# Designs tried in a protein design run: designed miniproteins, single chains, continued (2). Part 23

Each design is a single chain, and the fold is of that chain. pLDDT is the mean over its residues in the fold that is shown.

## One batch from the design tools (miniprotein)

Design m4823
Fold by ESMFold2-Fast:
Structure m4823 (fold): chain A 61 residues (1-61)
Amino acid sequence: SRAEELLERLIELARETAAKGDEVTDEEVERFLEENREPTLEELKRLDLEEVERELDEVLA
C-alpha cells in the first residue's frame, strides 16, 4: 500500500540521518510528507504506528 511505501521511505530517511550523526529535522520530515502526500486515511489506519515509532526510535538512538 502507499502507506507502507511511505513508512519504508520515512525509515530510510531516519536511518540516513542517524548514520550522518545528525538529527531528523522538521524540514526534512515536511519535505518527505510533501512528496508522499497521497496515502489514504484507511491505509494509515492499517499501519501499526506504535511499531513505526519504535523502529524510528531504534534507528535514531
Scores: mean pLDDT 63

Design m4824
Fold by ESMFold2-Fast:
Structure m4824 (fold): chain A 53 residues (1-53)
Amino acid sequence: SMAAQKKYEEGKRLFEEGDLEGAIKKYTEAIRLDPTYEEAKGNLNKAVRKLQE
């Protein structure tokens, strides 16, 4: 959906800016809107792992 895609794009921008908590929030919102959004799930896992380092 366009709404899920916009949340995903927001998450990517925040991740690139180093805002890992913001990225996690936006990727989670994208997945909530589209539970099959595999790209958002992958980037969520990447952001969580990086935050835990």
Scores: mean pLDDT 87

Design m4825
Fold by ESMFold2-Fast:
Structure m4825 (fold): chain A 65 residues (1-65)
Amino acid sequence: MSEAEVIERVVVHELSKLAPHLSREEIREILRRVLAGEISVREAAELLGVSPKTVSRAVRALRSA
């Protein structure tokens, strides 16, 4: 597995604990949309049911991979 895949799995796993109403695939899609600029950090936070700060940290981790 690539280092980027490991970081994605860790981020998705952590967000899954905060957003138990969503599947891992749904969480991955939301993160991809934020990274692509299709949705804002605020919109992603609303979809995940977490704070914008949590989404910002997740996006930073994924960009650092």
Scores: mean pLDDT 79

Design m4826
Fold by ESMFold2-Fast:
Structure m4826 (fold): chain A 68 residues (1-68)
Amino acid sequence: MSEEQRVELTRRFARVLELAAANDPSWPAEARALFEEFPAAAASLTAELKDRFPQLAAELDAILAEVQ
């Protein structure tokens, strides 16, 4: 990835983490958009989100399946 893409990925992933921690109803849409823009990172990002928020694992797996 370019440096600009890495910065954007980091920024957007931080936003998804923030929304998920707040139980914000927009987190699934933000996660989906992130996985669609960075498909090569989607599996690793999903694994990190599931580690931090195990209660969201099933929904995260569903989102990942839809974007692949």
Scores: mean pLDDT 81

Design m4827
Fold by ESMFold2-Fast:
Structure m4827 (fold): chain A 82 residues (1-82)
Amino acid sequence: MTKVTIEKKVYPSREEALAAAKELLKDYEITEETESVDDNGNIVTLYKGKKGNTELYVSVVSKGGGAPDTPTTLTTVTIEKE
């Protein structure tokens, strides 16, 4: 069976959110790292990490172009395959 866990946390800055994302991914092989701007001007950074049968997706979304002190949402999706 596949277990999926989704968690969200808001950080006061993009820098803090990116540091948290790197800490979450430290034991994972980063297989994908992308940065894009959405239709609302938010900076979206997406990481994909793999560790054995576990995949970790981390999304970092900063409003207003990711200026310093901009509230940034970090979403994690953990997919664990048995």
Scores: mean pLDDT 79

Design m4828
Fold by ESMFold2-Fast:
Structure m4828 (fold): chain A 60 residues (1-60)
Amino acid sequence: SLPKLPDGTLLLFLEHVRRSAEGVLELIREKKPDAPPQLLADVEAGIERTRAEIERLRAK
Protein backbone atom coordinates (compact mmCIF):
# COMPACT_ATOMS: atom_id res chain seq x y z
CA SER A 1 0.00 0.00 0.00
CA LEU A 2 1.17 3.53 -0.89
CA PRO A 3 -1.08 5.61 1.43
CA LYS A 4 0.65 8.95 0.73
CA LEU A 5 0.04 8.92 -3.05
CA PRO A 6 -3.14 10.53 -4.48
CA ASP A 7 -5.40 7.91 -6.12
CA GLY A 8 -4.86 9.51 -9.55
CA THR A 9 -1.07 9.29 -9.23
CA LEU A 10 -1.26 5.71 -7.94
CA LEU A 11 -3.52 4.77 -10.89
CA LEU A 12 -1.02 6.20 -13.41
CA PHE A 13 1.84 4.35 -11.68
CA LEU A 14 -0.07 1.03 -11.69
CA GLU A 15 -1.05 1.48 -15.37
CA HIS A 16 2.62 2.05 -16.25
CA VAL A 17 3.75 -1.02 -14.25
CA ARG A 18 1.01 -3.20 -15.81
CA ARG A 19 1.93 -2.09 -19.36
CA SER A 20 5.65 -2.70 -18.73
CA ALA A 21 5.03 -6.14 -17.19
CA GLU A 22 2.76 -7.18 -20.10
CA GLY A 23 5.44 -6.06 -22.58
CA VAL A 24 8.14 -8.04 -20.76
CA LEU A 25 5.90 -11.14 -20.61
CA GLU A 26 5.22 -10.92 -24.37
CA LEU A 27 8.95 -10.51 -25.09
CA ILE A 28 9.81 -13.58 -22.94
CA ARG A 29 7.16 -15.67 -24.73
CA GLU A 30 8.58 -14.66 -28.13
CA LYS A 31 12.33 -14.78 -27.35
CA LYS A 32 12.67 -17.30 -24.49
CA PRO A 33 10.42 -20.33 -25.19
CA ASP A 34 12.34 -22.35 -22.54
CA ALA A 35 11.42 -19.93 -19.74
CA PRO A 36 10.26 -21.80 -16.57
CA PRO A 37 6.45 -22.19 -16.65
CA GLN A 38 6.16 -21.32 -12.93
CA LEU A 39 7.94 -17.99 -13.49
CA LEU A 40 5.57 -17.11 -16.34
CA ALA A 41 2.56 -18.09 -14.18
CA ASP A 42 3.84 -15.91 -11.31
CA VAL A 43 4.27 -12.91 -13.63
CA GLU A 44 0.78 -13.44 -15.12
CA ALA A 45 -0.70 -13.62 -11.59
CA GLY A 46 1.08 -10.35 -10.72
CA ILE A 47 -0.38 -8.67 -13.81
CA GLU A 48 -3.91 -9.86 -12.88
CA ARG A 49 -3.55 -8.52 -9.30
CA THR A 50 -2.42 -5.16 -10.76
CA ARG A 51 -5.42 -5.10 -13.13
CA ALA A 52 -7.77 -5.81 -10.20
CA GLU A 53 -6.31 -2.88 -8.21
CA ILE A 54 -6.60 -0.58 -11.26
CA GLU A 55 -10.29 -1.55 -11.64
CA ARG A 56 -10.88 -0.97 -7.90
CA LEU A 57 -9.36 2.53 -8.10
CA ARG A 58 -11.30 3.40 -11.29
CA ALA A 59 -14.59 2.30 -9.67
CA LYS A 60 -14.29 5.12 -7.12
Scores: mean pLDDT 78

Design m4829
Fold by ESMFold2-Fast:
Structure m4829 (fold): chain A 84 residues (1-84)
Amino acid sequence: YSEEEIEAARERTRELARRELSALSREELQALIAELEAETPASATQAALKAAVLAALRAVLAGASPEEAAEALADAVAALLAAQ
């Protein structure tokens, strides 16, 4: 990936995650966390992505803003793309 492609992916991830996290109820967040925890990742990249998504969902449950959680998730996705 180019730096431009990574930045575009980061921006898309931040906007999508912010909207989704803002729309989820506490019950929906808990259900999604349980479902994701049950999934077995097929690769190290999938495991890292699963960990980043779970961290964002748990942060919102713990009282972080959807914007803060979305930014952290976007940064994690950008770092994963840069490592490939």
Scores: mean pLDDT 82

Design m4830
Fold by ESMFold2-Fast:
Structure m4830 (fold): chain A 55 residues (1-55)
Amino acid sequence: MELEELAKSDDPEKIAEAIRKVKTPEQLPLLREAIEKHKGDPRVFEALEELAKKF
């Protein structure tokens, strides 16, 4: 799954899915803009919490 393509969408659900697909911290910059735009959305917030548990 292409993380960048999901991040380009303005859909918080797709952005949350992209966040869950992150395997390494080095992939986070690919999602930086999308996270900043949507970090107030509960779906994105939950995905970030799941990501934090992995690292």
Scores: mean pLDDT 74

Design m4831
Fold by ESMFold2-Fast:
Structure m4831 (fold): chain A 73 residues (1-73)
Amino acid sequence: MDLENVIDDPYKKELLDYASKKAQEFVKEGKLDEARKIGEIAYEALQRLDDPNVTEEQKKKIVEEAKKEIDKI
């Protein structure tokens, strides 16, 4: 899949920006397991966002739920 198409999706961009920032903070602290978990949460949410049957409201909820799961780390 073309990475530019992922960046052009505002929901995917918001999710990746949030997850990347949080993972980078944990990497700087030496918390590599927490950073990996953030990556797994982001990957799962991105797969859900790739479903062509997902509505805009569902996309927003997917991003919000992924952010909440990341915040629990």
Scores: mean pLDDT 78

Design m4832
Fold by ESMFold2-Fast:
Structure m4832 (fold): chain A 70 residues (1-70)
Amino acid sequence: SVYEELKEEFERLEEAIREALERGDYTMAQMLWIAMSSEFFVNEHKLSEEQRKEMEERLEELKKELKEKL
């Protein structure tokens, strides 16, 4: 399903973003977050309300982590 594919992609991107932040690569972390948000917005209309809220919360949490370090 689109949800399962997006969930797997989010898991990969979240790991990559946090790894980039850990090594101080803020440019890479920001670029990866933009990629993650783009994947979400392209697929948003295919998600249930609950699935959409889950993904939005994951994006917003990472955005806060990025803003604190940028």
Scores: mean pLDDT 84

Design m4833
Fold by ESMFold2-Fast:
Structure m4833 (fold): chain A 76 residues (1-76)
Amino acid sequence: MKREEALRLAEEAVRLLREAAEALAAGDRARAEELARRAEELARKALEIGDEETREEVLRMVGEAQREAAAALEAA
């Protein structure tokens, strides 16, 4: 079931975004950018795979973490 795959990708993306924010807080901009980029790629794949309901869930899961990570990267 592609829905399960999409949700797994979204969970991985959220984890990477949190790690990116932590890396940036530690002063490791290069690692933060790498982690955020990987997270965005995974989130994009999850959105491509998911149906309408799954897509909405993925956006909720990733959206907040992505906003925090993006704000941290832009501030650095």
Scores: mean pLDDT 77

Design m4834
Fold by ESMFold2-Fast:
Structure m4834 (fold): chain A 68 residues (1-68)
Amino acid sequence: ASEEVRKELLRLIGEILRIIGEIIDLEREKEEAEARGDEEKVRELEKKIEELRKRLEELKREMRELKF
């Protein structure tokens, strides 16, 4: 029923918002690392941001596939 779809949609939205928040925090940390000239830390943070962006796209796809 529509209630099950609503619960799943809210779960996906919550996870998407959590990941967006984490990306914002990591992007800020990356800017601070760039300002310090910490190239290794920048590389580490870019890799983490890329993995989170991939997860975000997966969740967006799951949300789009909810046909109800």
Scores: mean pLDDT 83

Design m4835
Fold by ESMFold2-Fast:
Structure m4835 (fold): chain A 74 residues (1-74)
Amino acid sequence: SAEDKARLEATKLIREAIERVRADPSLNVDELLAETKKKIEEIAKKYGVSEDFLEQLLREAEHVFNVVRRELAA
């Protein structure tokens, strides 16, 4: 389905972004989150998924980045 394709691309994108941050903790996490969210919006547009589904993907990205931000602050 379009939602499955969007989720796979978004999940891969989030994973790659987090791997970059963990490899280099000097990266600006907030800037990378903003960039990742913009790319997720483009994925949602590309596959024509609902606004509710886009919101789910954005919440998943924010949650993962918040966990990493907390780890970096500890």
Scores: mean pLDDT 85

Design m4836
Fold by ESMFold2-Fast:
Structure m4836 (fold): chain A 74 residues (1-74)
Amino acid sequence: SERTREILRRVAEAAEQLLKVMSPEDVAETVARTLRILAKQYNDPELARLADEVRELLKKDPQKAIEYLFERAK
């Protein structure tokens, strides 16, 4: 949906900025928490699935995680 894409774009932008001042692990936890809250608010199971996936990816490869979020936001 357009809402899901906009959320993912905004989250990707925020994660990119947060990585400048926070550890990848802290960014991963913050991003996952935000996506889970939004998943419940909008009843969007895709956001819930992406929360877990992006959390693990941010811990392993932060740049790839940001690229993945922007790709999903298209």
Scores: mean pLDDT 85

Design m4837
Fold by ESMFold2-Fast:
Structure m4837 (fold): chain A 64 residues (1-64)
Amino acid sequence: SPETQQQIQQLEKTLEQLETTIADLEKMIAKETDPERRERLQRTIEELRRLIEKIKEEIKRLKE
């Protein structure tokens, strides 16, 4: 349906934005000298990676 196609496109756009955010956070970690701040950034990246995985699963489900 047109609604399903629009939803897939929106999810794919969200995926691209999340992957860009992770890349930016990884650059921040590379410059971060505070271990506690580094750990918080790494936890945020892990959460975003889990979200990306869930979104990819939803896209696959919608295409079936």
Scores: mean pLDDT 88

Design m4838
Fold by ESMFold2-Fast:
Structure m4838 (fold): chain A 102 residues (1-102)
Amino acid sequence: VREAAERAERRAREAGASEEGARAAGGAAAAGAVAAERGEHPVAVAAAAVAAAGAAVSAAIGGDSKEVAAAAGKAAAEAAREAGSEAGAKAGEAGAKLGEAL
């Protein structure tokens, strides 16, 4: 899973993402890995994974930190809603608001 974070960053860079965008994608993937390792609620782990994927995609299309953060927050909120978890939904909403504020 830590290797997944490094692969996300490398892939984003090869796709033409900025250095900042590539690092954001790697960071999001690493956060998902850490959540899984700590045994956090399954919905939180799923939300982090979806956020990492969204960040990687944004980075690949040339998004900057603000766009990457917004995409990650939105993806996390959607994943939490689909899972139907109140705790996950709150976490996803907080992530989306944080992304929009950046």
Scores: mean pLDDT 55

Design m4839
Fold by ESMFold2-Fast:
Structure m4839 (fold): chain A 66 residues (1-66)
Amino acid sequence: APSPAEVEAYAAAAKERIRAAEKNPALAAQYERAIDTLLAGWRAGEISAAELRAQIDALVAHAEAL
């Protein structure tokens, strides 16, 4: 399982990728809030680190496809 520091770094890198792909700052902020919600769920023990990673990957893919 990844360490908490690796999970936080992964989320930070995902936010950077979203900001690079999404030129509309309001939409970029919506994706970043979605990642923050996923991080809160992981910290609360509601989702695993693997589930968090998969959902972050889906958000990044969606942002980069549009």
Scores: mean pLDDT 83

Design m4840
Fold by ESMFold2-Fast:
Structure m4840 (fold): chain A 84 residues (1-84)
Amino acid sequence: HMLVEARAIVTPDKDAVVGSEPVTLNGAEATAALTEKGKQSEVIARGPASPEDVVEAARKAIDNLAKKAGVKLTYEIEVREVEP
């Protein structure tokens, strides 16, 4: 079974430090957090799922993080197949 991974580097428009709850969607799991003020953060979604589901999980995690932190996040998502 192929493992699919989506990665995004997220840049907040203002300083924030906030953790977010994991997002699970159709076998994909994504977690997003802002761990340091003024720093970009990495968001990763993975799972034995379609590329579409992994990307959707990543987007939901990023949206939840932005709302919880009260910031706007700028990001680009890259998707790849990963060997187990």
Scores: mean pLDDT 78

Design m4841
Fold by ESMFold2-Fast:
Structure m4841 (fold): chain A 62 residues (1-62)
Amino acid sequence: SMDEEGVRTALTRRFESITGRPPTDEELQKLMDLDRQMRAEGASPSEISDRLDELIRELGEK
């Protein structure tokens, strides 16, 4: 799904799989903002995936 709810659900699950905890509202918003920005810039799905995983790891490490 390309809708906002689908993206939010997917990012929440991805965050949990990497960090072992749910994201805060602020962390989820940062991930959603990055996803939206990269799509607007024409980034590939692979580039978006890699950058989101990087941010999730950064947030999980504090």
Scores: mean pLDDT 84

Design m4842
Fold by ESMFold2-Fast:
Structure m4842 (fold): chain A 61 residues (1-61)
Amino acid sequence: MMEEKAKKIVEEVEKELGIELSEEERERLIQVAKQALERGWSDEEVKEAVRATLEDLEEER
């Protein structure tokens, strides 16, 4: 259940930003989202965390 939700959030952020993620980057983001959900974060908070991580990744490139 948590994995499916994390996957949806990552997919939504990816499509919203129009960024193509590598398989490794996508798996990493799903894991981050899953851990945040496990901690009891809201869907919106998890989405923000995923977006921030993605923006940092783009900036480091």
Scores: mean pLDDT 77

Design m4843
Fold by ESMFold2-Fast:
Structure m4843 (fold): chain A 89 residues (1-89)
Amino acid sequence: VRENLKKALEAFKAGNYDEAIKYFEEVLKVVPNDSFVHYLLGLAYYEKGDFGKALEYFEKAYRLSPNFLDVRYLYEKVKAEAEKAGAKL
């Protein structure tokens, strides 16, 4: 679990969002209610321009940890961008 999280974070920092997503999804198979991993998946999808997936993961992160203020801010920001891009959300 920690090894996959480390690999995901290294890939994310390098801008390798597809690799980061792969390793974050492996972490969620073991710890499905990790709010921080849902948040990072949201960021990775946002950086790829997949606003629908980004909002889905930010919503899950916020539901798991409502005091995670950064997630709420990003959820609202990405939702506005997705709506402007014509995404149904």
Scores: mean pLDDT 73

Design m4845
Fold by ESMFold2-Fast:
Structure m4845 (fold): chain A 74 residues (1-74)
Amino acid sequence: MKEKKEREELEKKIKELLEKAKPIAEESKSIEELMEKLKEELPKMYKILLLQHEATTTGKYEEALKEIKELLKE
């Protein structure tokens, strides 16, 4: 059904972003350096990480999840 298909599509897109982020993460010696490199080379992943961080700080998990889903569909 619709929910299962949407989950599989999101997992696939997340996996693709993680594959692209792996070499950047391996070359980064700090979280700060990782975030700067992601901002330049993979801005979509950078935005997802910022939204996740804001959600943990503000408790607005539903808003962050909606924004992340929109970014993954682009």
Scores: mean pLDDT 75

Design m4846
Fold by ESMFold2-Fast:
Structure m4846 (fold): chain A 60 residues (1-60)
Amino acid sequence: GDPRAEWLTLQTLTQIAGLDEALARRLAAEHDYDLEAVQAAVGRLFREHNYDVAAVNALP
């Protein structure tokens, strides 16, 4: 992949969305660092947990 695009995706998930690094890396890898797919997955998790970042980060 593109290391710069991968880095930008991870920074967006951790810095803007507030996700734990482990969860951010897992979601990014699961969606092959496709920013659109990753953002859709993150948006779904936040909607399912009423935008509670701590609850999302506590997911197994």
Scores: mean pLDDT 78

Design m4847
Fold by ESMFold2-Fast:
Structure m4847 (fold): chain A 66 residues (1-66)
Amino acid sequence: SMAELQEKARRALESLKEAIANGDEVAVRAAVRELVELGVIDPEEAKRLLAQKDYEGLLRLVEENL
């Protein structure tokens, strides 16, 4: 359902924020993958921002689509 997708997206965003705060690159990639699989963010834009380590841009991209 849409409510279940929103809940998963919210949890993935919180995981992303925590991973960024902790400098945990593996956890950042896992949270981004979940957000891509949920259809929240575009996979190509996510890959570009991850390659640049533009975590501020990643957070903005997620916020724009939630």
Scores: mean pLDDT 85

Design m4848
Fold by ESMFold2-Fast:
Structure m4848 (fold): chain A 65 residues (1-65)
Amino acid sequence: KKTLLDLLLDEDPEKRAKAREQFEELVKAGLAELGDTEALLNGKPISEVSEEEFFAAVEEVKKKK
């Protein structure tokens, strides 16, 4: 079960950099935020956000430009 947290902590530095960049775009769009203990996407902890939910949110932001 892969989560957004797993993507941000991936062993591959290229995968981590890409996930981080996409997450920053979601933060700028107001869909994500940094919490005290863990970052949130739509109020949900990134450890519970699935890889599919994360990519769907990124696509929504990209389509609206």
Scores: mean pLDDT 74

Design m4849
Fold by ESMFold2-Fast:
Structure m4849 (fold): chain A 85 residues (1-85)
Amino acid sequence: MKEAEEALRRLREALERGDEEAAREAFEELGEALSKLAEEGDTETAKEMVERALEIAREHRDRPVAQELEARASAALDSLKELGV
């Protein structure tokens, strides 16, 4: 949870300043935290964190990296739906 929240904050900050590399790094950190949550059986929280990442990417859709990360977050959400969440 804490790592996912921190990654979401870093993602928003990176997108706000247009730092594509930092945005990708933050999204990768989020992915690691989501994987851990799913392994611990907390798939509902993992889904919530992916939905928040989608919202952050949508707020910054004028940036190409945000469009890339939105697509990646959508794929992650689809994977969580396969797990019945």
Scores: mean pLDDT 80

Design m4850
Fold by ESMFold2-Fast:
Structure m4850 (fold): chain A 73 residues (1-73)
Amino acid sequence: SLEEEVEKAKEKVKKEGLDNAEAWKELGDALYKAGRYDEAGLYYGMAAALYRQRGDEEKAEEMERKQKEAREK
């Protein structure tokens, strides 16, 4: 189920650590798919900050676009 995908993504964040941009992106994607747009936007923002910190500007911009899309729902 969509909620099971969200729980799986949350466990991945716990397992892989709070500085793992990919884990936050996956959690944002799962939350967006589940219709939990406010939370999805929050975690896309976290992923964007982490991608930018490591110099991955392209992925940071991708996450910022997803965050904007979530806010417009």
Scores: mean pLDDT 86

Design m4851
Fold by ESMFold2-Fast:
Structure m4851 (fold): chain A 92 residues (1-92)
Amino acid sequence: MEKLKKKIKEILDRFKAYAERTLPPEVAAVVRRHLDELYEAIDKAKTKEEMKKAVNEHGDRLVAELEKLGHPEAAAQVRAFRDAILALIDQE
């Protein structure tokens, strides 16, 4: 469990860095806030199912927020990122 959480956190940190480098500052701030919330949810998770639920719930909310802000390309990147983390949880 701890090793999986560490890998997920490393992916979250990498995506935050990508967002800060690639997206407008206001969009990057939205991404950072949702990823920080997901980071805390992963820390609190006791099972793989709880981690998947957290990834889906926070990922879906971030996608919806980005689409509402008029950034569908950023939303597509978040969907790809979410799917990659879910695949990692399943492969572990």
Scores: mean pLDDT 82

Design m4852
Fold by ESMFold2-Fast:
Structure m4852 (fold): chain A 61 residues (1-61)
Amino acid sequence: KTKLEFAVNRGYHAGRLAMAEGKADQAEEAIRDAVRETGKNAGLSDEEIEEAYKRALERAA
C-alpha cells in the first residue's frame, strides 16, 4: 500500500511541476505518465496504477 501512495505522490508532483512551468494543458498527461512509470517500477497492478492515478488527479485539482 505504501508503494501505491508513493505513485500518487509522484503523479501529484509531476502535475504541479507542469502547472508551474505554464504547461497546464499537459498536467493530466504528466500525472498519468509519472504514476504509470512509478507504479510499474514498484510492481503495482494495472488496477492499482489506475487507483493511484485517480488519487493524484484529485490532489492536483
Scores: mean pLDDT 80

Design m4853
Fold by ESMFold2-Fast:
Structure m4853 (fold): chain A 56 residues (1-56)
Amino acid sequence: SMEEYLARLEELEREERDVLRRYLAGEISHEQLVAEAERIRQRVEELHEEFGVSPD
C-alpha cells in the first residue's frame, strides 16, 4: 500500500540522516559512510521495485 511504502521510505530517510550525522560527528569513517550510503541506496531501489515506483 502507499502508506506502507511511505513508512518504509521514511525509515530509510531516517537511516540516511543518522549515518550522515554520525559521519559529521566523527563517529564513523569515510569508508563506513560510503558503505552505508550504498546499502541504503540499494534498499531504496528494492523498495521502488517492490512497489512499482520508477527510479529517478
Scores: mean pLDDT 81

Design m4854
Fold by ESMFold2-Fast:
Structure m4854 (fold): chain A 65 residues (1-65)
Amino acid sequence: MEVKLKLKVIKDYKAKTPEELSLKKGEIVEAIIPGSREYAYVKSLKTGKSGIISFADLLEVTELI
């Protein structure tokens, strides 16, 4: 079961790997959390770009809408 969340970026995030998505403060993203996975799949609603981010980093740089 996947959980889909709509989140607002509250702090800039710089991608640490080519698979990760960089996020800018003020963007709205849709995050898909596949069960007990360590990573979330995120899509920027502004740019349409998708990538991964660690669940811990996602929690630090986003807030629920």
Scores: mean pLDDT 77

Design m4855
Fold by ESMFold2-Fast:
Structure m4855 (fold): chain A 56 residues (1-56)
Amino acid sequence: SERRERMRIEIMKEAGEAFIRMGEGFLRDERLREAGEVAIEGGRRLIEEARRREEE
C-alpha cells in the first residue's frame, strides 16, 4: 500500500532524527560516547534509507 509506505518513511525519518538527538546527548558523557556514536550512525542510516525509498 502506497499510504502505508509513506507512513513507514515518515516513521523512519522521525526515528532517525530521534536517534541522532539521543546520540548527541550521549556524547556529552564520556562513559556513553560509544553508545552516542552508534545512535547517531543508526539514525543517519534510517534517514538515508527513508530518502532512498522516497526516490523509488
Scores: mean pLDDT 85

Design m4856
Fold by ESMFold2-Fast:
Structure m4856 (fold): chain A 81 residues (1-81)
Amino acid sequence: SMEAEIAEAMALMALGIARILLKQGDVEGAVEAVELAAKAAETAPEEHREELVKKIARLAKEIAEEYGAEEVAKKAEEIEK
């Protein structure tokens, strides 16, 4: 659905911003960007929402591992619940 595609695109864009912020050493900004990614994923239609939220949480965890950002990893774990 178009709504699911837009939600995913917005969430992935926010994760891209989180990665840029981590490269700049802005861990707090990266946590906020990951939170925005989760909020974008939550705008998906109910039938796609759970799967998209889990996908975004997994990708955020991968970013956290790549940059050693424990606070981002904790936010990703909260999102998956």
Scores: mean pLDDT 88

Design m4857
Fold by ESMFold2-Fast:
Structure m4857 (fold): chain A 84 residues (1-84)
Amino acid sequence: DIEELEEKVIEYFSKVIDLPKESVRSLIDKIPEENKEPILENIVKNMEKSSKRELLMMAYYLALTLGDEELLKKTQELIDKLHS
């Protein structure tokens, strides 16, 4: 069920990498419908075994490919803080 995958991704990303739930939902809503389920399934399969940096990179590249400039900037800032 796509809605269950969406909620799982939203909750995990907000708890682990401190992204606002609304920002993650907005990003997911930008994924083309035909690609949404396989992308979300791939994220769910990999997210629990991923580091905070790897999760931020996932969000960063997804924001980059979907043109979410606000989340792209936010994920860049969070990645930079992990480097320092």
Scores: mean pLDDT 84

Design m4859
Fold by ESMFold2-Fast:
Structure m4859 (fold): chain A 61 residues (1-61)
Amino acid sequence: MEEERRKVFETLRKAYELLKQGKWDEAEALVDKTIAELKDPELRELLRSGYRAIKAEVEGR
């Protein structure tokens, strides 16, 4: 329960750092892998929406 939520936020943080470094392929792979490992569908959607927001932020949109 708490572990999966922590995994989502940790993945978003790592993805943000990867995107800032221009490592878009690594960020996509990390997010996709984590989504596949999550059991809670609400947490999968949280990770997807969070990742979209982070990409928009990095792109300056």
Scores: mean pLDDT 81

Design m4860
Fold by ESMFold2-Fast:
Structure m4860 (fold): chain A 58 residues (1-58)
Amino acid sequence: MKEKWAEILAEGALNAARQGDLETARSLLDKAYELGMPKERVDELRAEAERLAAQPPV
């Protein structure tokens, strides 16, 4: 139950990062961690968000 919400927040974070909104992406990942997402998974998603933000939609 909580894991499903954490994954939804993670998807939102990656979408925000793709739009160049790394602040929102980090906020959503922090919430996913609070909902029980493993730190290992959160760290991977933070790295992916930074990578996506480096490739802004033109």
Scores: mean pLDDT 77

Design m4861
Fold by ESMFold2-Fast:
Structure m4861 (fold): chain A 65 residues (1-65)
Amino acid sequence: SLALDEAEGMARIIGAVTGEIKDVRVRDGVLEVTLKARTPESERVEEMIRKIAEAAGVELEIRYE
C-alpha cells in the first residue's frame, strides 16, 4: 500500500540519519524495524517510528539485535 511504502521510506531515512537502525523490512503487510542496540538514542528512534506507523495506519514490529 502507499501508506506502507511511505512509512518504510521514512524509516529508512531515519536509519540513514541516526545510524540506529540495522534493518528495515516489509513482510506480510507489516513494517519490521531492527534496532542495533537498546540505548536512549535507539529508544527515541523507536518512538519516532511508532508515531509514523500510527499516523500511517501501518502495523509495526520492533526488534533489537
Scores: mean pLDDT 85

